# Ledger of designs, part 65: designed miniproteins, single chains, continued (2)

Each design is a single chain, and the fold is of that chain. pLDDT is the mean over its residues in the fold that is shown.

## One batch from the design tools (miniprotein)

Design m6231
Fold by ESMFold2-Fast:
Parts: C-alpha cells; structure tokens; sequence
Structure m6231 (fold): chain A 104 residues (1-104)
C-alpha cells in the first residue's frame, strides 16, 4: 500500500540520518581541543540523535496517515536543526559531513 511504502521510505531516511549524526558525534568527541562552536554543535547533534530515535519509533508505530505525516514534519524540523549545527563547524568539518551525506 501507499501507506506502507511511505513508512518504509521514512524509516530509511531516519536510519540514514542516525548513521550520519552518530559519525559526526564520534569525530567531534575524538577531536583534540574543541572550540565553543564545536561544543555547541556536539550538544545539538546529541539532541538531534535523540529526536531521530524518537521519530523512528513514532514512524514504526504509526497506524494512520496523520501520525505518519506528523512524524515526517518532526523529521524535517530535526533535519533543519542538524543543518544549523553543521554550520557551527569549521569549513573542513562541514565538507566532511556533506561527504558523509553523499555516501550514506
């Protein structure tokens, strides 16, 4: 059904975003000397990871088109927060995250 296809696509999108944000967190945590901007980005990445994990469970449990649509809107909002957090990083780290998105 169209509903199950949309659920599957949302699950794939959220799981991809979780993989990317986990890699970003791991790299920032391993960095020697983090700037105040990178520390703020790390906090936002951790918050975004929690949101993605909650959204993934909501998508999996969704029984109605309305519930699936609300989960999709939450996903878009969480992705916007992740994009803003990336802009706090150095140009080198921003390019690296963009490469992760292309490979995922």
Amino acid sequence: SAFEEERRRLIERVERNIRIVRQAIARLESAQGTSPQELRALELFRETLKLYEEILEDVKKAETVKELTLAQFRLIAAESTFDLAIRLLSEELQKWVEELREEA
Scores: mean pLDDT 88

Design m6232
Fold by ESMFold2-Fast:
Structure m6232 (fold): chain A 67 residues (1-67)
Amino acid sequence: MKEKEERAKELLELGKEYAELAKKSKDPIKYTGYALRAIGYGLEAGLLVREEKGEEYMKEVGEEGAK
């Protein structure tokens, strides 16, 4: 089951890279594109962790998302 955790870390690193590209972008369209990719990778990583950690993780994320 460590495989899902390792994959989630890879996706989070990709998300960080795209977030940095977004911050460095001077073009609003490119900024939006990179930001959406970063969000997408973060969401996929979250879903992998959710599947492994189940309801406990979803409760934590749900409480934060309500803010």
Scores: mean pLDDT 71

Design m6233
Fold by ESMFold2-Fast:
Structure m6233 (fold): chain A 75 residues (1-75)
Amino acid sequence: SAQEFANSVKTNIYRALTKTGLLSEEDIEEVSEKAGQVALENYDLSDEEMQTTLSLVVQKEIEEAKERQREREER
């Protein structure tokens, strides 16, 4: 199902980001939830289109998460 696929994407991205040690737990959750949401909303895409879309979204969300973390560390 679309929901099962979205949950798998969320879990996989969460685990991958946790292993990098680059982001806070909060930022990892935000990036992972966004990836899962995009997977759910775009479930009708082909496998190749889905992989490309998720890669671009995850890269953008990681960069935005790094900026949010920088802003939190200023205080």
Scores: mean pLDDT 81

Design m6234
Fold by ESMFold2-Fast:
Structure m6234 (fold): chain A 81 residues (1-81)
Amino acid sequence: MKEELEKVKKEGNDRIQKLQDEYRARLQELADRAMAAKTPEEQHRYTQEMLRAYQEGRERIQKAKDELNKKVKELEDKVKS
């Protein structure tokens, strides 16, 4: 049971790390597009998309953390039963 809990924590943390890396890459992509934009309107659009991607990325990461915490608690509660 302890081994199962440790495995779940490692796999969950790896998934969170992957989401962090993907979100960072997306923000960089949108920042690069904003910097390359030839009009103020286009630059503003990419900047707004970057802000939205930033918020959505944080929400996805938080959800993954919450799901990991829930699964960890379920396994711990099963051990305590």
Scores: mean pLDDT 81

Design m6235
Fold by ESMFold2-Fast:
Structure m6235 (fold): chain A 94 residues (1-94)
Amino acid sequence: DIEEKIRKAFEEIPEEEKEELIRELEEAIAQARADGETAAQAAIDYVERLVEELRSGKLSSEGRADVLLEYADRYKDEELRELVDAWAEKKRKE
């Protein structure tokens, strides 16, 4: 359910709509918490999907990584930040 919502938001949000991306992520996290999931787990799942899409060559999502990094700092989600940092490091080395 939440994974489907995150996937839909990821697919249809253009790079320039960072505020919409944040809103969708916040909504998905809030629903996950209502369903008994942790906010951190929902954010981690989202970043894993994002990293997988970027690995597939969808570089138009670069701006989304910055938004997710800010979100990780806001929630103090160290695991989410590590995933985004790992992706950024791989991009720099290529």
Scores: mean pLDDT 53

Design m6236
Fold by ESMFold2-Fast:
Structure m6236 (fold): chain A 90 residues (1-90)
Amino acid sequence: SSGLDFLVGQIEDALTQVQLLIEVAEKYLEEGNYEKAREYLELARTGLTLLQDLIEQGRKKFPDDPRIKELEEKLRELQKRLEELEKRLK
């Protein structure tokens, strides 16, 4: 369905953007730039919150779709990666 394909594409694009923000934050951590690392992790956290909402909407509308389930797994992986990086800043 066009609606599902569009939603999947939006979620995939947003997941890619959050992954890039996390990678930039990791690079700043390696450089010792904790201020920039925190800024990028905050942006990534905001992106993950929006992604969680989009995926929940997709799950409710298309509950048996395997693509939505794959996107939920990718979201969980990015959430775990974000939490590990946030621990390094404490």
Scores: mean pLDDT 87

Design m6237
Fold by ESMFold2-Fast:
Structure m6237 (fold): chain A 62 residues (1-62)
Amino acid sequence: SEREKAFEVLEKSLREYLESAWPLMSEEEKAEVAAIKTWEEMVSFLLTRAVERALAREEAAK
């Protein structure tokens, strides 16, 4: 289905992003990624980190 194709594309994009970001991650972030067993957990992790970074940027800009 189109939904399955969209999920496959998203998973590949997230994997590529994670590989490019891996060397820039902290040891704590790497440990969290290593504990992830499903792609849903990986999406949640990446979205949470993106929100946290955006929030930290806004706080620093004040």
Scores: mean pLDDT 71

Design m6238
Fold by ESMFold2-Fast:
Structure m6238 (fold): chain A 63 residues (1-63)
Amino acid sequence: SAAEIEAAIAEIERRADREIARALRELQNSPSEVVSARIQEIGRRAAEAIAAVRAGTPLEEAL
């Protein structure tokens, strides 16, 4: 349902935010380029997962 897709997208976004926060803590002594690349990778993965759930893929399979 539309509500299930919205809930799945919200969960993907929350997971991405938590993973970015973790990456920032773990990479605090890393060069800014490494930090940026990691954040971009997390964001890209989240965007792919969102696209998949919008297309009808279950959340578990999209992750």
Scores: mean pLDDT 87

Design m6239
Fold by ESMFold2-Fast:
Structure m6239 (fold): chain A 65 residues (1-65)
Amino acid sequence: SVSDVDNQINIGDQYFQQGNYDQSRQHFTQARNDTMSHPDDFPSSSSFTGSVIRSIGNIIDVELS
């Protein structure tokens, strides 16, 4: 659900701020997978989509640093 994905993003952001990138990545990956598995729950254009894109960007930055 949207609430579950929002919670995963929030937890991932907390771990990212703590420097726990492994935990952060796991939670962001969970949010991404939930979004991809349940597209009907998520509008194609919204502030929520922007949050997911930002979280994916954070994962990429961690992977490349």
Scores: mean pLDDT 66

Design m6240
Fold by ESMFold2-Fast:
Structure m6240 (fold): chain A 91 residues (1-91)
Amino acid sequence: MTTLIFLLGDEKPILYAIGAGEDKKKTEEVAEKAVEKAIELGADKILLAGTSSKDFILELAEILKKKLEEKGYKTEIKVKNGSVIITIKKK
């Protein structure tokens, strides 16, 4: 099972691909790296899509939300057409 993490600015999509099984520890490490890269690159949104279960993609979205909010960003999660979009706003 694979989850793709897309970092989006208004005009700049950047792709990260992660192999995500049921290993929560590896998922949290990848989520932390994705958050740090999103902040570094000035991404406004993170799009999660892939062949992983909807429950897993939602759990990954909540991990990303929590890590972003711990770094002082406000986040909003929206579910659309089997993908999850996290909007990043500076707090």
Scores: mean pLDDT 71

Design m6241
Fold by ESMFold2-Fast:
Structure m6241 (fold): chain A 65 residues (1-65)
Amino acid sequence: MPEIVAREVYPLGEAKPGEVVRVTVLAGGPSGTVRVRIVRDGKVVAEAEAEVEGGGVVELELTVA
């Protein structure tokens, strides 16, 4: 049965340039790279990535351009 499986995009409203957004990601799969993007009006204004071990947690800080 489907659950909440596509909660990858969070609307931030109008984030101002230079604003820092902190995101915590839970890695439910095997080890690899986790990537997070901040999108404003369909454009990517910030992104970050990090390596994580399977089942681990990674914290990312993104600065809006």
Scores: mean pLDDT 63

Design m6242
Fold by ESMFold2-Fast:
Structure m6242 (fold): chain A 84 residues (1-84)
Amino acid sequence: SEKEFLEKTVEQIDETIKQIRELQKTLDADSQAKVDAAIARIQKARKKLLEISKNVTPESMEEAKKILKEIGDILAEIEKILES
């Protein structure tokens, strides 16, 4: 259940990155570079979520919640760049 939640969340993150990449194509070079840097941060966080999904513990789920909040904050940064 928790493993399935994390795996599904990673799939949703991958789809979100795909949508961001399409929107990114309409931006200037500086904004594209900022989005690239933000996506790289999300991809690092995503890898940590996959590692947690391999061996779920109460402690690792608390870490997963922090990582999900971090991803949410980075997505908000990307949204501001895309709306500019």
Scores: mean pLDDT 87

Design m6243
Fold by ESMFold2-Fast:
Structure m6243 (fold): chain A 81 residues (1-81)
Amino acid sequence: MPVKRLPVVERKLEELRRERERAERELADDPEALFRREVELGVKEVALAVVGVVAEKEKLSEEEVVEELARIFGVDPATFR
């Protein structure tokens, strides 16, 4: 049986994909802003992957995962809903 990732991690990965699509459309005429946005989204994807692995191993709750993501990204937990 493949390891099932936490729903919050999978949902956030899907949201990041949607944010990348939106950034490509909205920032198509601003290469600098697009590049910065892509870097931000890439860092978030890496952090999600790391937290996802730790959560699967340690059996963390979705609430605990949200707290860790907020700490890693330096943002409020509300950002990860």
Scores: mean pLDDT 70

Design m6244
Fold by ESMFold2-Fast:
Structure m6244 (fold): chain A 64 residues (1-64)
Amino acid sequence: SLQSRLSELSGLPLSVISAVLDLLGVDGEGLLAMDEATLRRRLAPLFDEETLERIVAAIRAARA
């Protein structure tokens, strides 16, 4: 459910959201608890800047 919401909010496929969770070794709750700077630093080598900002923005929206 959270993964589907993050997919909708970011405009990215569920497969991408799942890959982010797997890479970071966290569940959805852990993802929402992670600080934004750490998210950007860990994901920057794997995603372009536009995709990274979409992921971060979706996490912010999901926290609200």
Scores: mean pLDDT 81

Design m6245
Fold by ESMFold2-Fast:
Structure m6245 (fold): chain A 84 residues (1-84)
Amino acid sequence: MKKAVVVLAQSSSGRIYLTVVVRDDDGRTLDTRVEQLESDSTEDIEKALREAIKKLEEEGVEVEDVRSLGDNPNIKEAVEKVRK
């Protein structure tokens, strides 16, 4: 079964990136998708996360984890809203 980890991170330049890493059962990377978000608002980050997860589920990929890296409060809030 294909598995994915979705990671939100802010670069030192202040840009927010949504990264999807798709792996097989052996941990081999099958695909890496990177999207730069145009907005740093909690609402826009949440929408981008939900769309990425929906697309993965439609492709038959199991989402193992949704993670935030760094200390941006808008990223943290969006991730928490997507989790529940």
Scores: mean pLDDT 81

Design m6246
Fold by ESMFold2-Fast:
Structure m6246 (fold): chain A 69 residues (1-69)
Amino acid sequence: SPLAAEMAREQAVADEYEAKRDELGSQLKTALANGDYATAGKYAKDFAEASQKWNEERGRARRLAAELA
């Protein structure tokens, strides 16, 4: 089914964003534990940007789901 294939692709993209956020969060924790505040600042910025992007896409998906209900 074309719809099933599209849903699978969308799920893969969502999983990729979640994995990226999780990786950045781990890198931020490691940098903070090592006292590397410059690196921590970079990861914190990247994490915030990734989180905002993911939240925007989730919001769009929820609006589409509501319109289909």
Scores: mean pLDDT 75

Design m6247
Fold by ESMFold2-Fast:
Structure m6247 (fold): chain A 91 residues (1-91)
Amino acid sequence: MAQEILERARELREEIQRVFEAAEKVLEEAGLTGDDPIEKALEVLEKNLKNREVEAAVRILKILAKTGEKEDEVLEAYRESLEIVEEAAKK
């Protein structure tokens, strides 16, 4: 049913937004947020800094960077997907 797909798509949108906010906050708390946070996080990893939160944030940012999309573009794509599924569910 389209309703189950809609619920999952909404969950994914909330998840991606939460991921962006969590990654930004973790890097900020570690003093890595600012100009090019990914580069700063990579430099920290190259120095073998044992920090699980920084490692998690870097992994999330690398995944997002691989998509070649900005936060707003990713969220917009999710919103468009939700709209398409909602229209299909109306029948």
Scores: mean pLDDT 51

Design m6248
Fold by ESMFold2-Fast:
Structure m6248 (fold): chain A 81 residues (1-81)
Amino acid sequence: SQEEIAQQILEEFKKEVEKLLEEMENLSSTEFFDKLVEIQLKVQQELDKHKLSPELKQKVGEEVDKIVKEAWEKFLELKKK
């Protein structure tokens, strides 16, 4: 179903962000930002490829935005120390 595809896209996104967070101590701010943007672009490509409904695209987008914000906040806190 489209709901299962949306969940799979979110799970892959979360997995990619987790991998990025594991590397964050070794990354500059520019490198971290660039990698995070690349991961977000992959989500957009998958959403477009699978022709998800507007409702599902919105739900995925909202969750992606939340995860991106939390990942960036974690990176900034690490760099303060």
Scores: mean pLDDT 84

Design m6249
Fold by ESMFold2-Fast:
Structure m6249 (fold): chain A 98 residues (1-98)
Amino acid sequence: DLEAQLDELEALVAELEELLRNKADLSEILEQVQILLNFARALGLPRTPAMAQLEELLEQIRNTTDPEETQKLKEEVRKLVPAALAELRAQLAARRAA
């Protein structure tokens, strides 16, 4: 059911927005970002520039063992997430209008 899947994606976007507002732990934010990106990909949503950059940052985090570099990459994810969430909300609105 496409409507149920869009509702679930919207709930995931809202949850991540709340984590950002509440300054949640970076690890919680990264976990929710990965869940959101996986769900958006499963729905066949177009990959936007911010989403593509988030995927690359998450791959760099997986491939680094330096704690200082890992922390910098996690902060870059946090800074980029609002742009990706805005892009996803626009795509959700377009899909619901179709």
Scores: mean pLDDT 83

Design m6250
Fold by ESMFold2-Fast:
Structure m6250 (fold): chain A 117 residues (1-117)
Amino acid sequence: MSEEEVLKRIEELLGPEFAELVRNVLSMLTPEERKLLVKVFSVLAETHENDPSISPAALGLLLGGILSKVMDYRLNGEEVTEEKLKEIAKEEVDELVRLGVLSEEDAEKIINALNNS
């Protein structure tokens, strides 16, 4: 999925203001880091489309948490690798399960999709 297609799907699911936040974060990353973040967000959006039990609100919280952690790494001068980005995404999924935002079943679906991407 292209960056433009991912941004359009995020806008449709979470609204134009959230899509603009994603675009702004992407603009601060290297081309390689942008491609990795777009890939992860593509997998998450596709997982929601294939299983609508994962609510748009839960997806928004997950994507927002990933964006926040990516920006923290960027501000600390740390490189965001594919493995690091997958770790960030898994940690956010675990936190949302702990908070009762995601079920364990929905979390397993997301983690499996990330591992198979």
Scores: mean pLDDT 80

Design m6251
Fold by ESMFold2-Fast:
Structure m6251 (fold): chain A 80 residues (1-80)
Amino acid sequence: DWKQHVQKAIEALEKGDVKQAMAHLMEALEAARDNPELVEKILKAIDYLIQADIAQNKGDEKKAKEYIEKALEILKELLE
């Protein structure tokens, strides 16, 4: 069930764990494989989290938070 994986990704992001959130979204992507529109939205969230991870590694806390917020917006909309 892709919704459970998205929920776990949101919980990981609320704890600041970008890498765990990405792992859960990869599982969501596999579960959502038959739905191209859903796949596109999950991939957008993953892309934002890749950018967040890069920003964290550079010590850019402001950019990391911005990318995490963008990913959270997408993921929360998926559960509506």
Scores: mean pLDDT 87

Design m6252
Fold by ESMFold2-Fast:
Formats: structure tokens, sequence, C-alpha cells
Structure m6252 (fold): chain A 119 residues (1-119)
């Protein structure tokens, strides 16, 4: 499952990125043709994959698209928090520390509101 793959990548598990890469075609189809939560999860998964390939510009774009869809469709705020964490990591890797801190704070605020510190 996509959520499990994202969690495993965040935990630094070896092979999780390769697993996500092998499933990237399936995930890309969901991003293009899917709707709602499934579409947002696909965008977040692809953004995480872009981070791993050090394509920070693509990671930022995909994470921003995930946030826009999640807000417009009134989806679970945990998806927005997860996308903000991707933005924070991408900006940190680009040396944009003020932006990284801003998005990390936004992610933590959502996690606190929903009572889930494991986001």
Amino acid sequence: EIDELIKNIRAGKKGAVLELFLRSYEISLIAVKGTGEEKVRAYIALAVLALHFKDYETAIRLAQEAIEIAKKENLDPRFIAEAYRVLAEAYRQLGKFDEAEKYEKKANEIAKEIGDTEL
C-alpha cells in the first residue's frame, strides 16, 4: 500500500524506495486518472520519489499539487501535513531553511490538531 511505502521511506528502510520506484508507473496512473484521497496519495508518493532522486523542484511541485487537491476536496488534513513535510525536506535540501522551517511548522500544527504525532 502507498501509505506503508511512504512510512517505510520516512523510516529509512532499505528497499522501500526501490519498491516505490517499481510501483511508480501504477502510482503515476493513479495520479493522472484517480480522484480524491487516492489521487493525493499518488502525488505525495511521487513527490517522495522525486526527493529521493534529488529532483527537488519536481518534489515541490507535486507536493503543492497534493495540498491544493486535498484543500479543494476537503480531504483528511493528514495528507496536507504529509505534503508539507515533503516541501520542508525539499526546501532544506535546496538550502532554503526559512521555507523549510515554515512548512515543517505547518505540518506539526496539523499533526497536533488531529492528535497524530506520527505523520
Scores: mean pLDDT 80

Design m6253
Fold by ESMFold2-Fast:
Structure m6253 (fold): chain A 98 residues (1-98)
Amino acid sequence: MPKISIDAPDSIKAGETLIVKAKVSGIEKGKKYLLLITALDSEGNIVGGISEESEGDKELELKIENVKAGESYRIILSVFDENGRVVASNSKDVKVIE
């Protein structure tokens, strides 16, 4: 079963670049998976995202530039199998501090 690890800070200073690193492991060799990272702001707007297909373990990096004071970001990673089924998901919340 795929496992997801999201490496992002619990908080980040306003004006900085938020770097999110996600690792997906346990991908079954010979099957194609779709990996989606979505970043949402506190209003539910999409502020960043990456999608990649993979046939093995993969590291993804998402950057959100010039983070705004008073915001919070929800980072969601979902792994879809060849039939479009979610086989793994994880999320992490990041707060923006002044």
Scores: mean pLDDT 83

Design m6254
Fold by ESMFold2-Fast:
Structure m6254 (fold): chain A 88 residues (1-88)
Amino acid sequence: DLEEKIAKLAKELAEAAKKGDFEKAYKLADEITDLAKQIVDQLLKQGKLSQEEADQAKKGADAVGQGLKKAIEDGKFDQIELAAETSA
């Protein structure tokens, strides 16, 4: 499931950031954002979201992705893990 993949990537992101592998952490933040948008697209395709709701959810996913990158830069690794888990 996409949700399970996001949870796994969130854990890998937190571990990469704590190890100082910021290149990997940034890549994982982008992958989490992309998977979140795929979930939104699936819900839209299934008629469970309106186009307006899907557009707002994708904007939210982008904001979370930028927040994850900012938290990596600020060294707030525990907040990164929490934010990514909340998004999954």
Scores: mean pLDDT 74

Design m6255
Fold by ESMFold2-Fast:
Structure m6255 (fold): chain A 86 residues (1-86)
Amino acid sequence: DPLLAKAEEAAARTREDLELARKELEEAKKTGDRERLEELLRGLDYGIGAVEAFMKNFPADSEAAALLREVLEELRALREEVEREL
């Protein structure tokens, strides 16, 4: 399934970026680095937009779209956590 394979690759990459973003959030919280938090928020906003745009290439009822939606929810949850620290 070429659509599912593309979605799995995108989801895996986004989850790697999410792990890095979570570590960045923990470090920024420990140091009180507001600039670092604002940069992280901008990065997450960009990532959310990129996943939303990519999802438009897939049927809404597809397994590929469901995978991308799951990752999008993870991105949005982290964005809310970062916004609470600002």
Scores: mean pLDDT 87

Design m6256
Fold by ESMFold2-Fast:
Structure m6256 (fold): chain A 82 residues (1-82)
Amino acid sequence: DEKEKLKKAEEVVEKLSLDTLIYLDGLENNDEELLKKYREKAEEELNKLSVEDLEALAYALKKNGLEKSAEYLEKLAEEKKK
């Protein structure tokens, strides 16, 4: 259900710091300096998310045209399934 995924994504975004949101934007723009600065905090927070949370956030980002950030989160979700 699209509405359920979007609602879950909103809940996930509320749990994330500004640092993690900046990191996701950096992934979309290939800003290597920005990625290096915020990577540690972003990886810490994103690794705490469930597979369902990561997939919901990826879906919302992809729907908003943030395809590279969405692909990154989809890969994290796949790795976490194993």
Scores: mean pLDDT 83

Design m6257
Fold by ESMFold2-Fast:
Parts: C-alpha cells; sequence; structure tokens
Structure m6257 (fold): chain A 90 residues (1-90)
C-alpha cells in the first residue's frame, strides 16, 4: 500500500536565528521508496524574507512530490503544515 510520512519543524531562537527542517518519505504501490530531508538555518533574516523562503521551499517540494506521484491529500497536508510555519513567523 502507498504510504507517506511528513515532518515539518520550525524554530525561531532568541538570537534571531530561524531553523526550518522538512523530512519526508514515500513508498509507492510497487514498494519503491523515496525520501528527502532539507534543513535551512537563517540568521538575521526578516520575517518577510523568512516567509518568502518558506513559500519557495513549499512550492519546489510540492512540484517534486507531484512528479513523484504523491497523492493530492498528502500534498494538501504538507501545505497545511507550511501554513502553520508561516503563522509561527507572524
Amino acid sequence: SPSFTLKVSFEKSEDGTYTLKVEWSYTDSQGRRYSGETEVTSKNATNEEMKKLVRSIEKHLVRFLRRAGIPQEEIDELKKKFEEVIKKIE
């Protein structure tokens, strides 16, 4: 059975450092496995710059996952997690 796991974590440290970590894995209907991890640390970024970076990462990841055959419901959950990250920047 196809299975998708996604973890998005976001931290804003007191020194003004942002850390975004995205981890995902997908197993298709044939048992083939795909995975990826992206970690971005940015120091002295403005809230607006960090939001733009988060949106850029979301856009590229969504494009990649659609091409990899990840179901739309999993992509929608990813978009929801990225919206929660945007709210934490605000």
Scores: mean pLDDT 80

Design m6258
Fold by ESMFold2-Fast:
Structure m6258 (fold): chain A 115 residues (1-115)
Amino acid sequence: SHMEKELEEKKILVIADLLDLSLESARIYLELMSKEDRERLTRFVNRLSDNAVENIRRSQESRDKLNKDLEDEFKKFEKEMKKAKSFSEVQRLIAERKSERFLKAIEEARKKLEE
């Protein structure tokens, strides 16, 4: 029970770090993953040192606390993720979010160069 919860928390943390998701969005991603992908993730997580996992956790906590705009974006995306009914919908939402972030970053960079 305790070891199973610790393993699940590590998987959620790794997904959150790799995909730039909130912990809740990462949990939804994990729940909708195929058994095969979940087993692959278990093998990956078991190869990580405790120090590597702790560094990922501290990075995630620091991100959530230091950037209010990022926290608000994460919460908005979390609401969209909660509506997803399949893994394909989750993958689409993540892809769309990456595209939106890229376009926003380009627009902000353009404005800074013109002003």
Scores: mean pLDDT 80

Design m6259
Fold by ESMFold2-Fast:
Parts: sequence; structure tokens; C-alpha cells
Structure m6259 (fold): chain A 90 residues (1-90)
Amino acid sequence: TGSTAMVTLLDGLGEAVRQDPRVSEELKERFERVLERAKELILSGDYSKYRKGLEAFGYVLKAYQYIQDGDLEKGRELLDEAERIVEQGL
């Protein structure tokens, strides 16, 4: 299936964000909510929802990469897109 492997990657990203002192509490909460919603989509048993969960996860990965590089504005923009995708998928 691959869903279990994907959930492990989402959980790992969530832990990395939670442990990063450069990420504000507000952003940590946003990352956590998006990753939980993406996880719901991935575990839904619906292929179209699974695809949206993967798409959202891709945006969350990019968002964190930009934040790690010091580009908070672009990171927030990508996180906004991830939030939009999970809202439409649920």
C-alpha cells in the first residue's frame, strides 16, 4: 500500500518541526494541523484523497526547507497552499 511508510515520513517531519527552535509556536501548530489532515487523507482508503494527502505533504516539505534556509515568507506561502489542499481534500 505505501500508506504506513508515508505516515512514518509525515510523523518524522512533524517531529523535526516541533524540535526546531527557529519555528514559532504558531507555525509549529500550523504544521501539526496540516500534517494530521494530510495523514487523514493518506489513510482514507480513497485514491483521490491519498493523492491530495501526498500533494499537501510535498508542499509541507518545501515549506520547512524554505524556513530552514531563512525564507520565512516563502515557507508561510507554501504552508498556506498545503492548508488549502487538505481543506479541499477533506
Scores: mean pLDDT 86

Design m6260
Fold by ESMFold2-Fast:
Structure m6260 (fold): chain A 65 residues (1-65)
Amino acid sequence: MSKAIAASIQIIALAFEKGVSVKVTVEGDTIYVQADLEDEEVKKELFEEAREIAERLGLKLVVKE
């Protein structure tokens, strides 16, 4: 399992625990995350935690709309 796949699983699990639907795609060392959510506070917290997961594993996180 690559680090990018492991990070993607962790991010999806995090989103599931927060009750948020996300789409996660991986391209090389970059993880793309898209969340269909109107609550900007929850969205910000989710993306901050996802960024920490990615950075811990040496990966880049990009938020898509």
Scores: mean pLDDT 78

Design m6261
Fold by ESMFold2-Fast:
Structure m6261 (fold): chain A 97 residues (1-97)
Amino acid sequence: MEVAPEQRAAARALSPAFQKAIAEYIRTIYEKGRDHPEAKEARERALELATEAVRALYGEEAAEEYRERLREELEKLDNLSEEEIKEAVELIKEQEK
């Protein structure tokens, strides 16, 4: 799919923020638990950032479709074991630092 340079730049700027939001969501589950309000807020923030990136690249209709798919994927993270969450946090930390 063809994407205008300015749309690619906007999406690229959102990528680090999205990665940080996902890392914060996983870390919050690990530290505070899946049902903590901060975990729910971090999940919604990650969903918003990813949806905005898709909107910038492919438009509103594609963004809405992607939002629902990503919501389902993030809900799967709620079923990870403590060990899986710990491993994910360590991998994210290793990639960032």
Scores: mean pLDDT 69

Design m6262
Fold by ESMFold2-Fast:
Structure m6262 (fold): chain A 74 residues (1-74)
Amino acid sequence: MTPEQAATVREIHELLLADGVPREEAAALTRRLAGKLQEGDLEGAKEVLREAVARGLISEETARRIEELLEKTV
């Protein structure tokens, strides 16, 4: 993981916590997104975010902000 990727992963985790995601679920989702980012799988990362919104785990606004961070980092 590059320093830029590590910074993005930390910001994603902070956004999830700010959106009220429970700590354990925020950590699990952050880990999953970090894996997609390391693989360069932006489409897979976006699908993970859509699933999280569909489950009511995160807001659409939080998902959009995370997508913007991922697009800047890939």
Scores: mean pLDDT 84

Design m6263
Fold by ESMFold2-Fast:
Structure m6263 (fold): chain A 64 residues (1-64)
Amino acid sequence: SPTIDLRHLSDEERLALFREKAAEAAARGDRETLDEYYTYAMILAQENGDAALLAELQAERQRL
């Protein structure tokens, strides 16, 4: 399969991908993969100074 070059994705597309992968991990009970993708999403929010997004991701993680 072709490797997805993340450098060609916008921040919004990266966030959507991380959330989708986290949701898939949650559905199968894969807590390690869930935690990894939420960490990537939270780092992206921090790099962009998006405090509202960071708070949203923290709340979502607490529910899973």
Scores: mean pLDDT 78

Design m6264
Fold by ESMFold2-Fast:
Structure m6264 (fold): chain A 71 residues (1-71)
Amino acid sequence: SISDQTTELAVQVASKMTDDQKQTMKQYSAYKDQAMIAKTDPAKAEEAKKYEQQAEELAKQLTRELEEILS
């Protein structure tokens, strides 16, 4: 239920997103990628958690903005 709704909202709002919001989405993806890479290196375990936290914060920000666009 929620996962399908989230995907549908993301697709619909992507068409109405500002360039800044699209940039935030790209930054989110970059942090997720860096977290995945850092997880393969034991020396970077804490760095991986930092990237995950940054991605989570951006995801929350973007979700709030997308909800406002649809309201």
Scores: mean pLDDT 75

